# Designed miniproteins, single chains, part 42

Each design is a single chain, and the fold is of that chain. pLDDT is the mean over its residues in the fold that is shown.

## One batch from the design tools (miniprotein)

Design m1436
Fold by ESMFold2-Fast:
Structure m1436 (fold): chain A 59 residues (1-59)
Amino acid sequence: GPTPSSNGQLAIIIEAARRKGVDGAGKTSTYLSLGDVKKAGEAGGLSQAEVTKLGKKYG
């Protein structure tokens, strides 16, 4: 499986979430949710445990 990296992957997750958030009309929507973080984590190569930790921080 992929090698998880909290530092680098966390930055990617935040960026991915912000990109989705900018789909709004001039206002950055709150995109980060456990489901979204899990999806972004999977794309970034994070394990479920790491994604759960991030989701807890943002949830």
Scores: mean pLDDT 49

Design m1437
Fold by ESMFold2-Fast:
Structure m1437 (fold): chain A 74 residues (1-74)
Amino acid sequence: MSQLEKEKEAVEELIKKYKFSEEEKKVAFEAFNGLAEIHKLAEQNAPDEVLREKAEKAKPAIEEFNKIMKEKLE
């Protein structure tokens, strides 16, 4: 819980610092929520199949968020 709260706060700070648009904010939170769900399932020792399916669904948002961050930082 504390780790996920801290990471969510970091994402919110990045959004504010780099002036994310509403669309970019949506991508950032979709990526964060996807990663948070995968971490939660991994902590519960979910089967590899379930983790893979969740990772596959989260991957587009995570990749898009990484592209946004790269453009904002470079």
Scores: mean pLDDT 77

Design m1438
Fold by ESMFold2-Fast:
Structure m1438 (fold): chain A 76 residues (1-76)
Amino acid sequence: MAELGAELGAKNGPAAGKYGKEMGSQVEIDAGLGVSGAGYTGPEGALFNGRVMGHGAQLAGPEYAEAAAKAGIKGG
């Protein structure tokens, strides 16, 4: 996501911005494959969301969590 990448880059440096853009692209691909909300939020979806949010928190701290929430990506 361009907005997520830009926000993270401005607050937490270029690496965090790149990670945000990559994460957004992966979420869009999964959505494009027709993954339902129930399927996406099942055990595999919960693990995916946990990894995304946890990794982002390590990389960019609270700013990443805020940017991800604004982009519609929520942790479990």
Scores: mean pLDDT 43

Design m1439
Fold by ESMFold2-Fast:
Structure m1439 (fold): chain A 80 residues (1-80)
Amino acid sequence: SMDDVLQQLGQLMQQVGDLVVQAYQAYQAGDFETARQLLEKARELIKEAKELAEKHNVPEEIREHIESQEEGVRALEEWL
């Protein structure tokens, strides 16, 4: 159902958020290799979320949130 899809997207977005926080902490500690690996994992989850959102034609607000998370990952990648 749509509710199941939205729950899955919520879980993916939570995981992306956690990975971005961890990547930023690794970056601040000077561990650029770990930061890059965490951002690569975040990228994979964003890709999964985008594919799931497209397949199920989810509300635009959800797609905008996924795009916002992708911009956050991109911004942090610029520091690495």
Scores: mean pLDDT 88

Design m1440
Fold by ESMFold2-Fast:
Structure m1440 (fold): chain A 98 residues (1-98)
Amino acid sequence: DDIKKGLEALENGDYETALKYFEEAYKKNPTPYVYGLLGIAAVKAGDKEKAREYAEKALDSGTPSAALMAMEVYRLLGDTKGAAKAFEKFVEKVKELE
């Protein structure tokens, strides 16, 4: 619910509202996927340092979807090396689901 509302706000360019919904999701159930979403919202809101922190947390303990979110954060930051590393982690996590 909060994740869906945050994603709708993010799609509409309302980054402040997106951060609010993702923070509520984080308070209820902090997951690697929510760290990824917080990272995307943070970079779009202009907080590059916090975006990197969320991306790293999503990548380190993430599901495949969290690794893809981390890749998007690195892409938005212009961090080509970070994006490539996140994609490799995504591939590793997908293989673990065999």
Scores: mean pLDDT 80

Design m1441
Fold by ESMFold2-Fast:
Structure m1441 (fold): chain A 61 residues (1-61)
Amino acid sequence: TVPQSLLDAVGAISPEAAAVLREAARRNPAAAGSAAHDLVTYQPDASAAEAAAVVRRAGEG
């Protein structure tokens, strides 16, 4: 389960990344949540494309 506060934090980086995170969380919520947490904690300056790619990859694997 991905908390709304984490979705909001990812959305502040990129609204597209937040949408990708919601989709990734349906397939693999644990990996998606961990990737999102790492993104906002360690990569807050990531580009919209980089943020979306990170959370999409988590949903795939």
Scores: mean pLDDT 78

Design m1442
Fold by ESMFold2-Fast:
Structure m1442 (fold): chain A 74 residues (1-74)
Amino acid sequence: SPEEVRALARALEGASPEEQRALILAWMERHRVPAALRAEAERRLDAALTQPPEEARKTMEDVLARIYVALQEA
């Protein structure tokens, strides 16, 4: 739900990149996000760990937006 995505976004504030990755993956598991979308998100999050902070933040935001859209379509 949109409320769950907002709760996740709040939990990500102040978390390390590694913690953010773990939280997003756990959230996707709980909400039964399709395996293909989870795999795509995991790859993007893994790439973000090797990116400069500004690019990593944009990647994280894009992943969250994609998850939000997918939940609205489900």
Scores: mean pLDDT 74

Design m1443
Fold by ESMFold2-Fast:
Structure m1443 (fold): chain A 86 residues (1-86)
Amino acid sequence: MKYKEKIKEAVEELKRLAEQLRTEYPDDPGAQALADELIRKAEEIEKNIDKIPESSLKSFYKRVQTLLDEARRAAEGLRALKEAEE
């Protein structure tokens, strides 16, 4: 139960991150592509979460956490690049 809630929270965070990138950089193809990828990953997780056995939820949550960390790092890298441009 707790892991399933945590996974759903991570999915919502991926979607929010994607929406922020689309809003902050609407005319940047790289930002739009990253946002689209994050939305696709979030939707795939939501589609499969109810199919995952309870015994596997912990391992799946760790995988989702790694994905979220990678997504945050990619977004931070993009923002740092844009800040350097002013």
Scores: mean pLDDT 81

Design m1444
Fold by ESMFold2-Fast:
Structure m1444 (fold): chain A 117 residues (1-117)
Amino acid sequence: KISVAVPPELVEELTEYAKTLDYEVEIRPFSSLAEGVAALDPEADINVALYYENGIAKGVIRAKPGKEKLRYDILKKLNEKSPYEIKADATSILLGYFEAEIEEEDFLPFAKLVIEV
């Protein structure tokens, strides 16, 4: 199970997109990245929080204890498949934090890519 926290305006579209995937994805609203991270689902294998601010898509990926390899694999695949440059230093990678400089119109496609990978 994957739990994804996003701005309220993306919830409907991402919920419909999640229905097309072969795994369970729950989409939840939040107003900030911090709120998304705080509202973690302890039953989910992966928790994701995504936010768009000042031309930058910001994300955090957290894995359930014992599933840390999944977080690493997701970030690696996202960097390989993303048409946008994924920025994360060594500390950010350890914490599951990443960002990408994208246009506002591309944020929804980017969020779909993060969920799909």
Scores: mean pLDDT 68

Design m1445
Fold by ESMFold2-Fast:
Structure m1445 (fold): chain A 64 residues (1-64)
Amino acid sequence: SPVEQQPWSGEGLSSGDAGEPRVLSDVVLTARSEEELQRALATLDEIVRRGNATVTGLKVTLLK
């Protein structure tokens, strides 16, 4: 299907692509270990990659 005239591929910001656009203006990730942090980041990245969310602010903190 030659429907390339749609530069609105800003996933997570599109209406209808993910059901509803979701914008995360300021996300704070707090983890007690690097593994927990990596897991959380991977999950967030997958959500953004699928176009379900857009992150405009992200703060990451590792607890000892």
Scores: mean pLDDT 61

Design m1446
Fold by ESMFold2-Fast:
Structure m1446 (fold): chain A 107 residues (1-107)
Amino acid sequence: MEEIKEELKKLIDDAYNKIIELARKYFSPEVAERLEELVRKAYDEIKKAIDEGNFDKAIEILDSLIEEVRRIYEEEAKTEEQKNAFDYMISILEQVKEALKKAKEKL
């Protein structure tokens, strides 16, 4: 179980860093800051849920984050590059969700 938690935390760290990179590269500082704050809050809560072994809670937090990112997408994605960046962010978050589901099955 501990090894699975460490692998998940690393995956979440990598996902967070990639989303922040995309936000800073393709969006205005104001939009990037908004995305960074949302992802940071969810990131801290997901890590706490993983440490507690509550993968269901981690998945629920991630689902809420995906919905919030989709709302910002509809509001702020004006260029093809920005749309592609959001699609990639959502893909990363969906991959983290699938990893959490698979980890739950190994228990």
Scores: mean pLDDT 83

Design m1447
Fold by ESMFold2-Fast:
Parts: sequence; structure tokens; C-alpha cells
Structure m1447 (fold): chain A 75 residues (1-75)
Amino acid sequence: ALSPEEQEAALEHLEELVKWWLEQVKKGLLTDVEKLIKELEEFLEFARAAGWAPEYLERLEALVEEAKKELEELA
């Protein structure tokens, strides 16, 4: 199992990756936002099953919602 420090580092890395991905989508360089949402939802389910702290789960839920919002703006 990941330590709390490793969980936080992994989440921070994921947040930066999602930010970068969404910026590429806004530039028209990437269009597969549905795949990003699916990957984030699968990771959230994994983190929940693995017993990650509620504050980390809330941050992951916020990332999913941000990606969904960007998808809606592209439709």
C-alpha cells in the first residue's frame, strides 16, 4: 500500500497531468476527453477501495467533475 506521502505525491502528479491534458484539449491537440474521464473514474474507484483519505477522494472527484465540464464545453 502507498504511504500517505506517496498518496499525496501521486495525487499532485495526477492533478498536474489532468491540467496539462485539458490545456491540450483546449488547443485542439487532443480530443479524447471521454477516455480521460473514464481513466479518472477508474482511479477514483481504485483509491476508494484502497481506503484513501476522504480529502484525497474529494480532490479526485473534483478532477472528474472538471474533466466532465470541459467535455460539456466541447459539445
Scores: mean pLDDT 78

Design m1448
Fold by ESMFold2-Fast:
Structure m1448 (fold): chain A 79 residues (1-79)
Amino acid sequence: SMDAELLALGRAAYAATLAAARADPSLSEAERRFLAVYAAARAIAEARGDEARLAEIEAQAEEARKILAENPDSEILPG
C-alpha cells in the first residue's frame, strides 16, 4: 500500500540521517534525533509531491532549530 511504502521511505531516511549524525561527535542526541525526524518527514512529503507540506516542514524545522539552540535537550517533532 502507499502508506506502507511511505512509512518504509521515511524509516530509510531516518536511519540514513541518524547514522550520518552519529558520526559527528559535536552533535547532541537531541540534534541527531531532530535531523533524522525532519529528514523522514521531508522524504515522505517529497514522495507525495506535497509542496505545501514541504513548506510547512521547512518552517517547523527553522522554528525547531531556534528552540533547540535555547533548549539543547528538547525533543522536537514535526507537527
Scores: mean pLDDT 81

Design m1449
Fold by ESMFold2-Fast:
Structure m1449 (fold): chain A 107 residues (1-107)
Amino acid sequence: SKEEEKRKVVLEAADKIIDILNDLKERFPEYQELIDSAINEIKKIKEEIPTMDPKEALDRIYDIVRKLFEELAKKATPEEKKFIAEYYQKVLDVINEAYRKLDEIDA
């Protein structure tokens, strides 16, 4: 069904984002607690996906990621900011592709 296809898109996006955040965490262990908090919130949304609207789930994941990178930007040194921005772009690329796929399923 279209709803099953949408749920798969959001689950795959969540898993890719978690992988990117784990890579970021290994690079910047000083931010481990902030990154782990975001990963745990995304994992909670993954558990709720079967009973949640797929677009709402993706919107919540986007909000978690946005807030995480806003906090990281406040704490980061100028050298770290350039690298953190690259990781944020990777996550945004995953989110934007997921939104595109959801829109195509509804078309």
Scores: mean pLDDT 89

Design m1450
Fold by ESMFold2-Fast:
Structure m1450 (fold): chain A 75 residues (1-75)
Amino acid sequence: MDSDVVKRTVIKTPGYDYEFYLYKGGPVIGKVTAKPGFKEVEEVEIDGLTGTVLSDARLRELQRLVAEGRPPLLL
C-alpha cells in the first residue's frame, strides 16, 4: 500500500497505446507502446527524472486529464 500512484489512464489508438500514471505530488509518467508495423512514438516522462520535459501548459493539461481519469491526448 505504499504505491504513490493516484490515477492511471490508458488510451488505445489503432497504431499506439498510451499509458499515463499520476503520482502523489503531481508528476505524470507516460509510456507509449507502438503496435506491430508502427514506428515507436516519444517516451513521455514528465517529472524530469530521465530528462524528458514537457512545456508547463502540456504538463498541466496531462496532469488534469489523468487526475480526472480522462484521455490525456485531447488537443
Scores: mean pLDDT 53

Design m1451
Fold by ESMFold2-Fast:
Structure m1451 (fold): chain A 100 residues (1-100)
Amino acid sequence: MKETIDKAIKEMKEIGDRLLEAGRRSTAELAKQFLNAVKAAADAMVKNPEKAIHYVETLREAVEVLERRAEDGTPEQGRKALEYAKESVKILEEAIEKLK
């Protein structure tokens, strides 16, 4: 239901934030967890397409914030986290398009 999407998105954002805060050693493992959270969010969006559209814009804003933070000296490992974040938004957008 709508609350399920909220929880999935929050979990994904929390893991994303941890990717940015984590040291270099943790980045790859957290990036994989982030992708798993994205898959869970996509499943929740398929069940609640009306709410899903609003979350896509929120995720786009989160990606922009991550990109700006990378300019503040995020390590090369952070680029992988950003690519995973961008790919997650793409996955969610494609899911919404197929639900229309």
Scores: mean pLDDT 61

Design m1452
Fold by ESMFold2-Fast:
Structure m1452 (fold): chain A 101 residues (1-101)
Amino acid sequence: SIEKELEEAIKKAVEAARKGDAEALKEALKKVKELAKESGDSELQYKAAEGMLEAAREALRAGDEEGLRLAAKAAIELAKTIEDPTRSTGLALRAIGLLLE
């Protein structure tokens, strides 16, 4: 199931962000993006972007500026692919808000 693989990839991104593991975070974010794109499902694309924002929040809590930037930028890029402009804009603004902390 793509949904289960996506949930696992999000979990790995969040854990990598919490630990300050930039290489693991990059790999997990890439996997989240690929699975979201492969799904063709707007709800899974939204879930993926939400997961990237969760990783960004964990990096911020850990004081990891690199991890915050990586995850927030990934969330913004994925938000651009979301057809619902309210969801897309909301996700992008949340990511920008984290970068301004």
Scores: mean pLDDT 87

Design m1453
Fold by ESMFold2-Fast:
Structure m1453 (fold): chain A 99 residues (1-99)
Amino acid sequence: DREKIEERLKKAEEYLEKYMNSKDEEEREEYKRQAERSISGAVVLALENEDEEALKEVLDFIKEQAKKYETSNPEVAKFLKELLQEVEEFLERYKNSKL
């Protein structure tokens, strides 16, 4: 269900923007968690639907957002790169376990 994946990615983008604009440390940590949950939810939904194209779109989204913030907000870019690595490692293990 691509629409639900797209909605989750839109929510992730909104939460990342709220993270950058928040002056409260507790709010920032909450928005970071919500962004992580939205991205992870999109990955899970793509896997449940066996939609490899949607999965590529989620990975590309993370890469694009990391590039976007690389100069302006290096901490956000680092967080997204770490999340991308964790997702890619999870997918590698998932494919190997399915064998």
Scores: mean pLDDT 81

Design m1454
Fold by ESMFold2-Fast:
Structure m1454 (fold): chain A 83 residues (1-83)
Amino acid sequence: MEEKRELAIREVANRIRIVGLKLDMELHNIKNPKIEKLLNEAEQKVREAGEAIDRGDLETARKLQNEASKLIDEAEKLLQKEI
C-alpha cells in the first residue's frame, strides 16, 4: 500500500516536471531535438510505470520511474545551458 502510493506520487511529480520543462522550452523559444527526445522518452517511461503500478508490478514501476527521472534530469541540464 505505502509503496504503491509513493510510486503514484513519483509518477505525478515526473509528469509535472516534464510539462514544466516543455513550457520553459516554449517560453524561451528553444527548439532542441536532444531535449525533445529525452522528454518524449521520459513520458513513455512514466506511462509504462503507471501501467506497472496498475498491475501491481512495483519493481518494474520503480525501475521505470528511476529511468524517467534520469532522463528528465538530463533534459533539465541541457535546457539550463540554452537559457
Scores: mean pLDDT 85

Design m1455
Fold by ESMFold2-Fast:
Structure m1455 (fold): chain A 106 residues (1-106)
Amino acid sequence: MLSDEEAIERGRELARALNKRYGVVVKGLPSAEERDLLLGEVGAEAAKRGINVGVGIPPGVPEDAGVFAILAETEEQAREAARIAREIAEKRGIPIRLLHVRVEKE
């Protein structure tokens, strides 16, 4: 099971690999199936609202872990994606945690 610190670090690695500066790690999903459903719904809703985000599973996350990441070029896009994830999770009665990540410019 991933700690918040580990989840943040894995989320940063994924953001860096995809050349994204900002991200949100979503934790607390009860299964990989519920994770994949929420990941898909967040991606679709973001696209519908014109928000350019990537979604995926961070490197080193166990296959059955209820954890995924949302990745964005701007902090505003990451915050809006976090809001979308919270709205969908609340409608489904799923208690999630949202961990914001930022990659430093090199």
Scores: mean pLDDT 82

Design m1456
Fold by ESMFold2-Fast:
Structure m1456 (fold): chain A 67 residues (1-67)
Amino acid sequence: DRKGELVGGTEEERAKAEAGRAKADAARAELRANADAPAEEVARLIGEMLNGLGDMVDAYLAAKRRA
């Protein structure tokens, strides 16, 4: 299941990881649904996906280092 390994971190870190994952998942779903979207929109969605994943990774690494 998602983010089970963040048990050693704070609730805020878990929430940040979940929010980042949800944001990345939503952007990825939009990219898959709109494969023919203009390049500008594709770039924007990729940026949002990367930002969401970055938040998730940051929270995961912070929690793991504290654990």
Scores: mean pLDDT 72

Design m1457
Fold by ESMFold2-Fast:
Structure m1457 (fold): chain A 86 residues (1-86)
Amino acid sequence: MAEEVAERAAESVAAELAATPGASPEAIARVAELAREAALAAAAGDRARALRLLREGVEVLHAAGVISEEEAAEALALLDERLAAV
């Protein structure tokens, strides 16, 4: 089911971030929630919504200090390109 895939995506993201030094429990929870919502949107065929949710996740990771400004800029540029193609 799409919900099971979404929950797996959220659990995977949460586990990876929990292993990352400096990631707060609140940042981990928010990014996991966004990953779950993005997976559900993708499963429903709403690619644009899925990409916007992933974009928000990148911004949360950058604000939390988990990724660098350069990494965030590269990820956001790729997501914006994919959004323009939808």
Scores: mean pLDDT 79

Design m1458
Fold by ESMFold2-Fast:
Structure m1458 (fold): chain A 103 residues (1-103)
Amino acid sequence: ARLVGLVGIASGLSPEDVRRLEELARRRAEEAGLDRIHIRAVQARNGDELVQAQAEIRDWLAAQEAAARAAGDRVVSVDLTGLSLEEAERAIEEAGRRARELR
């Protein structure tokens, strides 16, 4: 079975900070020996857009997890919705540790 990483980002963070989080997630996935990583980011400019983006990311993560399980893959997923940059970086680091333990 493959080990697949899923990262959802629904945030009011700047495009630069989102890009930084995506790069960090890809690096930790490579270090953990993940077979694949899927990242979805949805930009929110206000609280109403954040609520919509949160629902979109949640639905996307659920669909990706279901598809991976149906394929016989193992999944490590992280929802970075509503987190600060520091909280999101910490969540990615913790997910990377979990992924390494699964190898």
Scores: mean pLDDT 85

Design m1459
Fold by ESMFold2-Fast:
Structure m1459 (fold): chain A 62 residues (1-62)
Amino acid sequence: SAAVREAARALGVSEEGALRLLEVYLDPDPEVRELGLKVASYETGKSVEEVEALLARAAAGL
């Protein structure tokens, strides 16, 4: 998916990693999403807000 590829590039992760992050971001449990975003922030070196914005943009492109 072009959306997943763009998210991977922007986050500095693999396409598999970006897909995993998108699955967490789309999880119906808000606590899972919050924890996932914090972990992604730590792993990518980007703020939680930056990670969330990038994943939201990728999700809108699905």
Scores: mean pLDDT 81

Design m1460
Fold by ESMFold2-Fast:
Structure m1460 (fold): chain A 78 residues (1-78)
Amino acid sequence: SAMQQAQLEIGDLARKLYREILDLMKKQKLSDKEVVELLGKMAKKMSEILKSLLDSEEAEKKVELTEKFNEELRKKVE
């Protein structure tokens, strides 16, 4: 239950950040490289936050969530 709530909260945060990134990209016309670098930094921060909330047993889930967030953002850029 607590883990499911944390995943939902992180998902909502990811969607909000994704929307803000899209708006920034449209206004600033960021290059693909700049977008990937920004996404990498954000994904790393989200992973660090989630890691502090979950037990070590769930470490692989944290990586999966980070990868999924990065992949979704990349698909929207292309």
Scores: mean pLDDT 63

Design m1461
Fold by ESMFold2-Fast:
Structure m1461 (fold): chain A 89 residues (1-89)
Amino acid sequence: SLEEKLKERAEIAKKNGDTLLSEAFQAILDGDIEKAIELLVKYAIEHTPEDVTPEQILDLVESILKYFGVLTPENLELARKKIEELLKK
């Protein structure tokens, strides 16, 4: 089930020290998709190479949202805005 996949992925992320990713999966479980998107964007920025483009980060976040069945046009737009906010500091 989706709940079992999220729990398993959260536990794996926690074991690997990926606290942002673990918290993002927990936020999806809790129905807090806005928090999940923010945490996933932060994780992607922190754990991808310095030469990664904003578009590549968006593609990664979109893939994760799609995998867990929570991808919507609104959530994709939120992800784009969070990427812009965090990268344009």
Scores: mean pLDDT 80

Design m1462
Fold by ESMFold2-Fast:
Structure m1462 (fold): chain A 71 residues (1-71)
Amino acid sequence: EQALLDLLPEAVRREIEELVREITEAMQQVQALYQQGKLDEAQALAQAKAAELAPRIEAVNARVEAFVASL
């Protein structure tokens, strides 16, 4: 896991780091809304963020799998 990440091209590694950060921030925002009792807003934000991030996650996974397959 960590060793493989270190072998990835800089651009791909940076994309993964940014994606993880965005997911973490989105989760924190959803949890904050949930703790405030704003369940509908929390669900709407979670669904919107999932839709935004899904194609980016798929693209990154495809690049990582292609790299691993080339080994």
Scores: mean pLDDT 78

Design m1463
Fold by ESMFold2-Fast:
Parts: structure tokens; C-alpha cells; sequence
Structure m1463 (fold): chain A 91 residues (1-91)
């Protein structure tokens, strides 16, 4: 019973960390969507001369967001692996 309680507590802590990381990923995705929508609107309203600079900003924002999301996903994958290992050790 004590071993089961300790396992449940550790899994809950891992799940809370995963939820926090998923929230951070969601915030990055929503911010990227908002920023790229604003840039797409500016591109539509801009002169042809200004479009390349705005497209470059959009690419840089997308690349930065993708890098941060990839780092957060690796952390989530590690936490999931830790949780699975704890469940196996309980058996």
C-alpha cells in the first residue's frame, strides 16, 4: 500500500510537469499563430518592396517557435519515459 501511494504521488508530480510543459507549448503555438496572422495581414497590405522583409520575419518566428517546441517535446518525452519506468518498477 505504501509503495503504491509513493508511486501515485511520483506519477502525479510527473503528470503536473507534463501539463505545465504542454501549456508552455500551447502558449508558444498560439503566440506564433497570432504573430504570423498579423504578419500575413501586413504582407497583404504592404507594397511589394516591403514583402521580403516581412516574410523573413515570419520565417524567423516560425523557426524560433519550432526550436522551443522541439525542446519542450524532448522534456515531455523524458518525463513520459520516467513515468513508464516507475510503473514497471512497481510490478
Amino acid sequence: KDKEVALKKKLAEINQKIEELNRQMYDIEIDLLSQTYKLDTKIKESTPADVPALRKQKEELSNEAAKKIAELQRDIDELNAEGQKLEQEYK
Scores: mean pLDDT 85

Design m1464
Fold by ESMFold2-Fast:
Structure m1464 (fold): chain A 65 residues (1-65)
Amino acid sequence: TEGGDAANAALAAASAGDEALARRYRDKTVEITGASEEQVEAALAAARAGDGAAAHRYLKEGGAV
């Protein structure tokens, strides 16, 4: 889905250290899916720490995927 694609793009950008791109896709994810901003931010924090599994769980919990 478009929201899921945006969410995964945000995680990839955050993991790569591209904070500007991560924020852009984060905003798009929240706008498209209505997902919890807190859970999406938690997912990005996990991705920055290199924990892709935790990041994906936060996206699912927040309703982004």
Scores: mean pLDDT 81

Design m1465
Fold by ESMFold2-Fast:
Structure m1465 (fold): chain A 73 residues (1-73)
Amino acid sequence: MAEITSFEIEGDRLSVLVRVRADSPEEAAQLAIEAAKNYAEKLGYKIEKVLDVRVRRTAPGEYEVAVLMKVKK
């Protein structure tokens, strides 16, 4: 499960914070990227590139992932 907890847009950069339940940091990153991309598309943005992904373990099986994307409307 992935939940968008916050987002911020500055120019062509969209930062999305995602809370994820996963078995590994790699799985958490993948789920968070998918959730962030889906969220951006629902807001009417076209994703040009994923710029950065930062994963933090917050509890066993729980992660907070910051996804930074370059977007265009």
Scores: mean pLDDT 86

Design m1466
Fold by ESMFold2-Fast:
Formats: C-alpha cells, sequence, structure tokens
Structure m1466 (fold): chain A 94 residues (1-94)
C-alpha cells in the first residue's frame, strides 16, 4: 500500500511537471498561461494534501477500501470542478 502510493505520487509529480512545461512552452496569450498555471498549482496542492491524508490513514491502520474510494472520488470531483472554472475564466478572455 505505502510503496504503491509513493510510486503513484512520483508518477503524478512527473505528470504535473510535464503539463507545466507544456503550458510554459505553448504559444498562448500570457493571461491564458497565467490562469492555466494557477489552476495547475491548485490541482498539485489538492493532490499533495490527498496523498498526505492517505499516508496518515495507512500509518494509523485506519484506511478502509471505502475511505480510499471516497477520497479518490472527492479528489477527482475537485479536479473536474477546477477544470470547469478554468474553462469559464478562459471564456472571459475572449
Amino acid sequence: LLEELEKEEKKKKEEIEEERKKIEEAELPEKEKELRLEALDIKETAFKETIKTLKELIKEGKLSEEKKKLLEEILESFLAMIDSILKLELKKLE
């Protein structure tokens, strides 16, 4: 569990860094780049806090399959909400 979680954390950090690089290198208006990078920072923070919570629950022997699934669903919903808000903010720049 903990080793698998650490591997997923490393993979996700690499994916976030790759996405950040793609945004910075893209030929986009500066305001759009700023919004996309801010959204990515919020997503990174949400992911980091979720992993921290999962690690604490594993160490305390309190992580059930139900709790893990709920935390993953909460994170996915939160990330989707960030994407929806970003899309609305980007429309205001048009």
Scores: mean pLDDT 80

Design m1467
Fold by ESMFold2-Fast:
Structure m1467 (fold): chain A 79 residues (1-79)
Amino acid sequence: SDMERDRELAELARRRIREAEREGRELIEKGASKKELILVGASAGVAGILAAVNELEREELLEEAQRVADRFEKAAKEV
């Protein structure tokens, strides 16, 4: 039963990470402020932390969230 919930949480986390990427991309295109980019990156990180408890799934999602956050941090330094 917990494995079912872990898969659901992982899928929700992935959706949130994809949404954060899209939001960040749109904000960058519109000349977003550093603060806006940082907030979107932080949201992606939180989604990754809430990922599934199984080791492989959790590590993959945290890694994905970190990559998204790093991209937003880099973009924020350019803006």
Scores: mean pLDDT 63

Design m1468
Fold by ESMFold2-Fast:
Structure m1468 (fold): chain A 87 residues (1-87)
Amino acid sequence: YDLERFKKLIESLPTVEEDPKQLEVIRKVLAGEENLTDEERQLLVDMMTGLKPLSKEVKEILLSMDQADFDRLLKAYLKAFLELNLE
């Protein structure tokens, strides 16, 4: 629940100019989409763990999140992580 610490972490991560798949996944998650594909779940986990560099647009969305958006993102990330690891 350290939203400010999370934002500082996001600022420090490598950036790429565009990644349309990252943008689609983040938009789906923030819209309350609960059923992601396995590829979207893996991408979300890779993004949240810093394994994959974030696009500028995704960073802008993440840095503009309020607590409710962050809670939604965190819930989706945890669900994706658990679903991938239960396989």
Scores: mean pLDDT 78

Design m1469
Fold by ESMFold2-Fast:
Structure m1469 (fold): chain A 96 residues (1-96)
Amino acid sequence: SPLEAIDAARAQAQAVLSAEASKLSPVEYSSLSIMITGAFYDLELAIRSTNPELKKQLGENAIGLINEVIDFTKEKGLTDLEKFMQQLKEEAKKLL
C-alpha cells in the first residue's frame, strides 16, 4: 500500500540522515530529523485524506518541507540524503 511505502521511506530517510550525522552539529541533526518527520506526517495525512482540498494542502505542505530539507542538504553537503529526498519528492508528486 502507499502507506507502507511511506513508512519504509521514512525509516530509510532517517537511516540516511544518521549515516551523514558526522557532517552536522547536534542542533542541525535534530532540525533535519524533525523536518523529515513532519514531511512524512503530512504525506501520510494527504494519502489518507478523501477531501480534495485538504489532500492538496497537506501535499503542498509536505513538498514544501521536502524542499527545505533538500536546500539544507545542499548547504551542508549531505549528498546521499539530498538524492534520497529528491527521489521522494518525485514519488510524492505522483501520489498527489
Scores: mean pLDDT 88

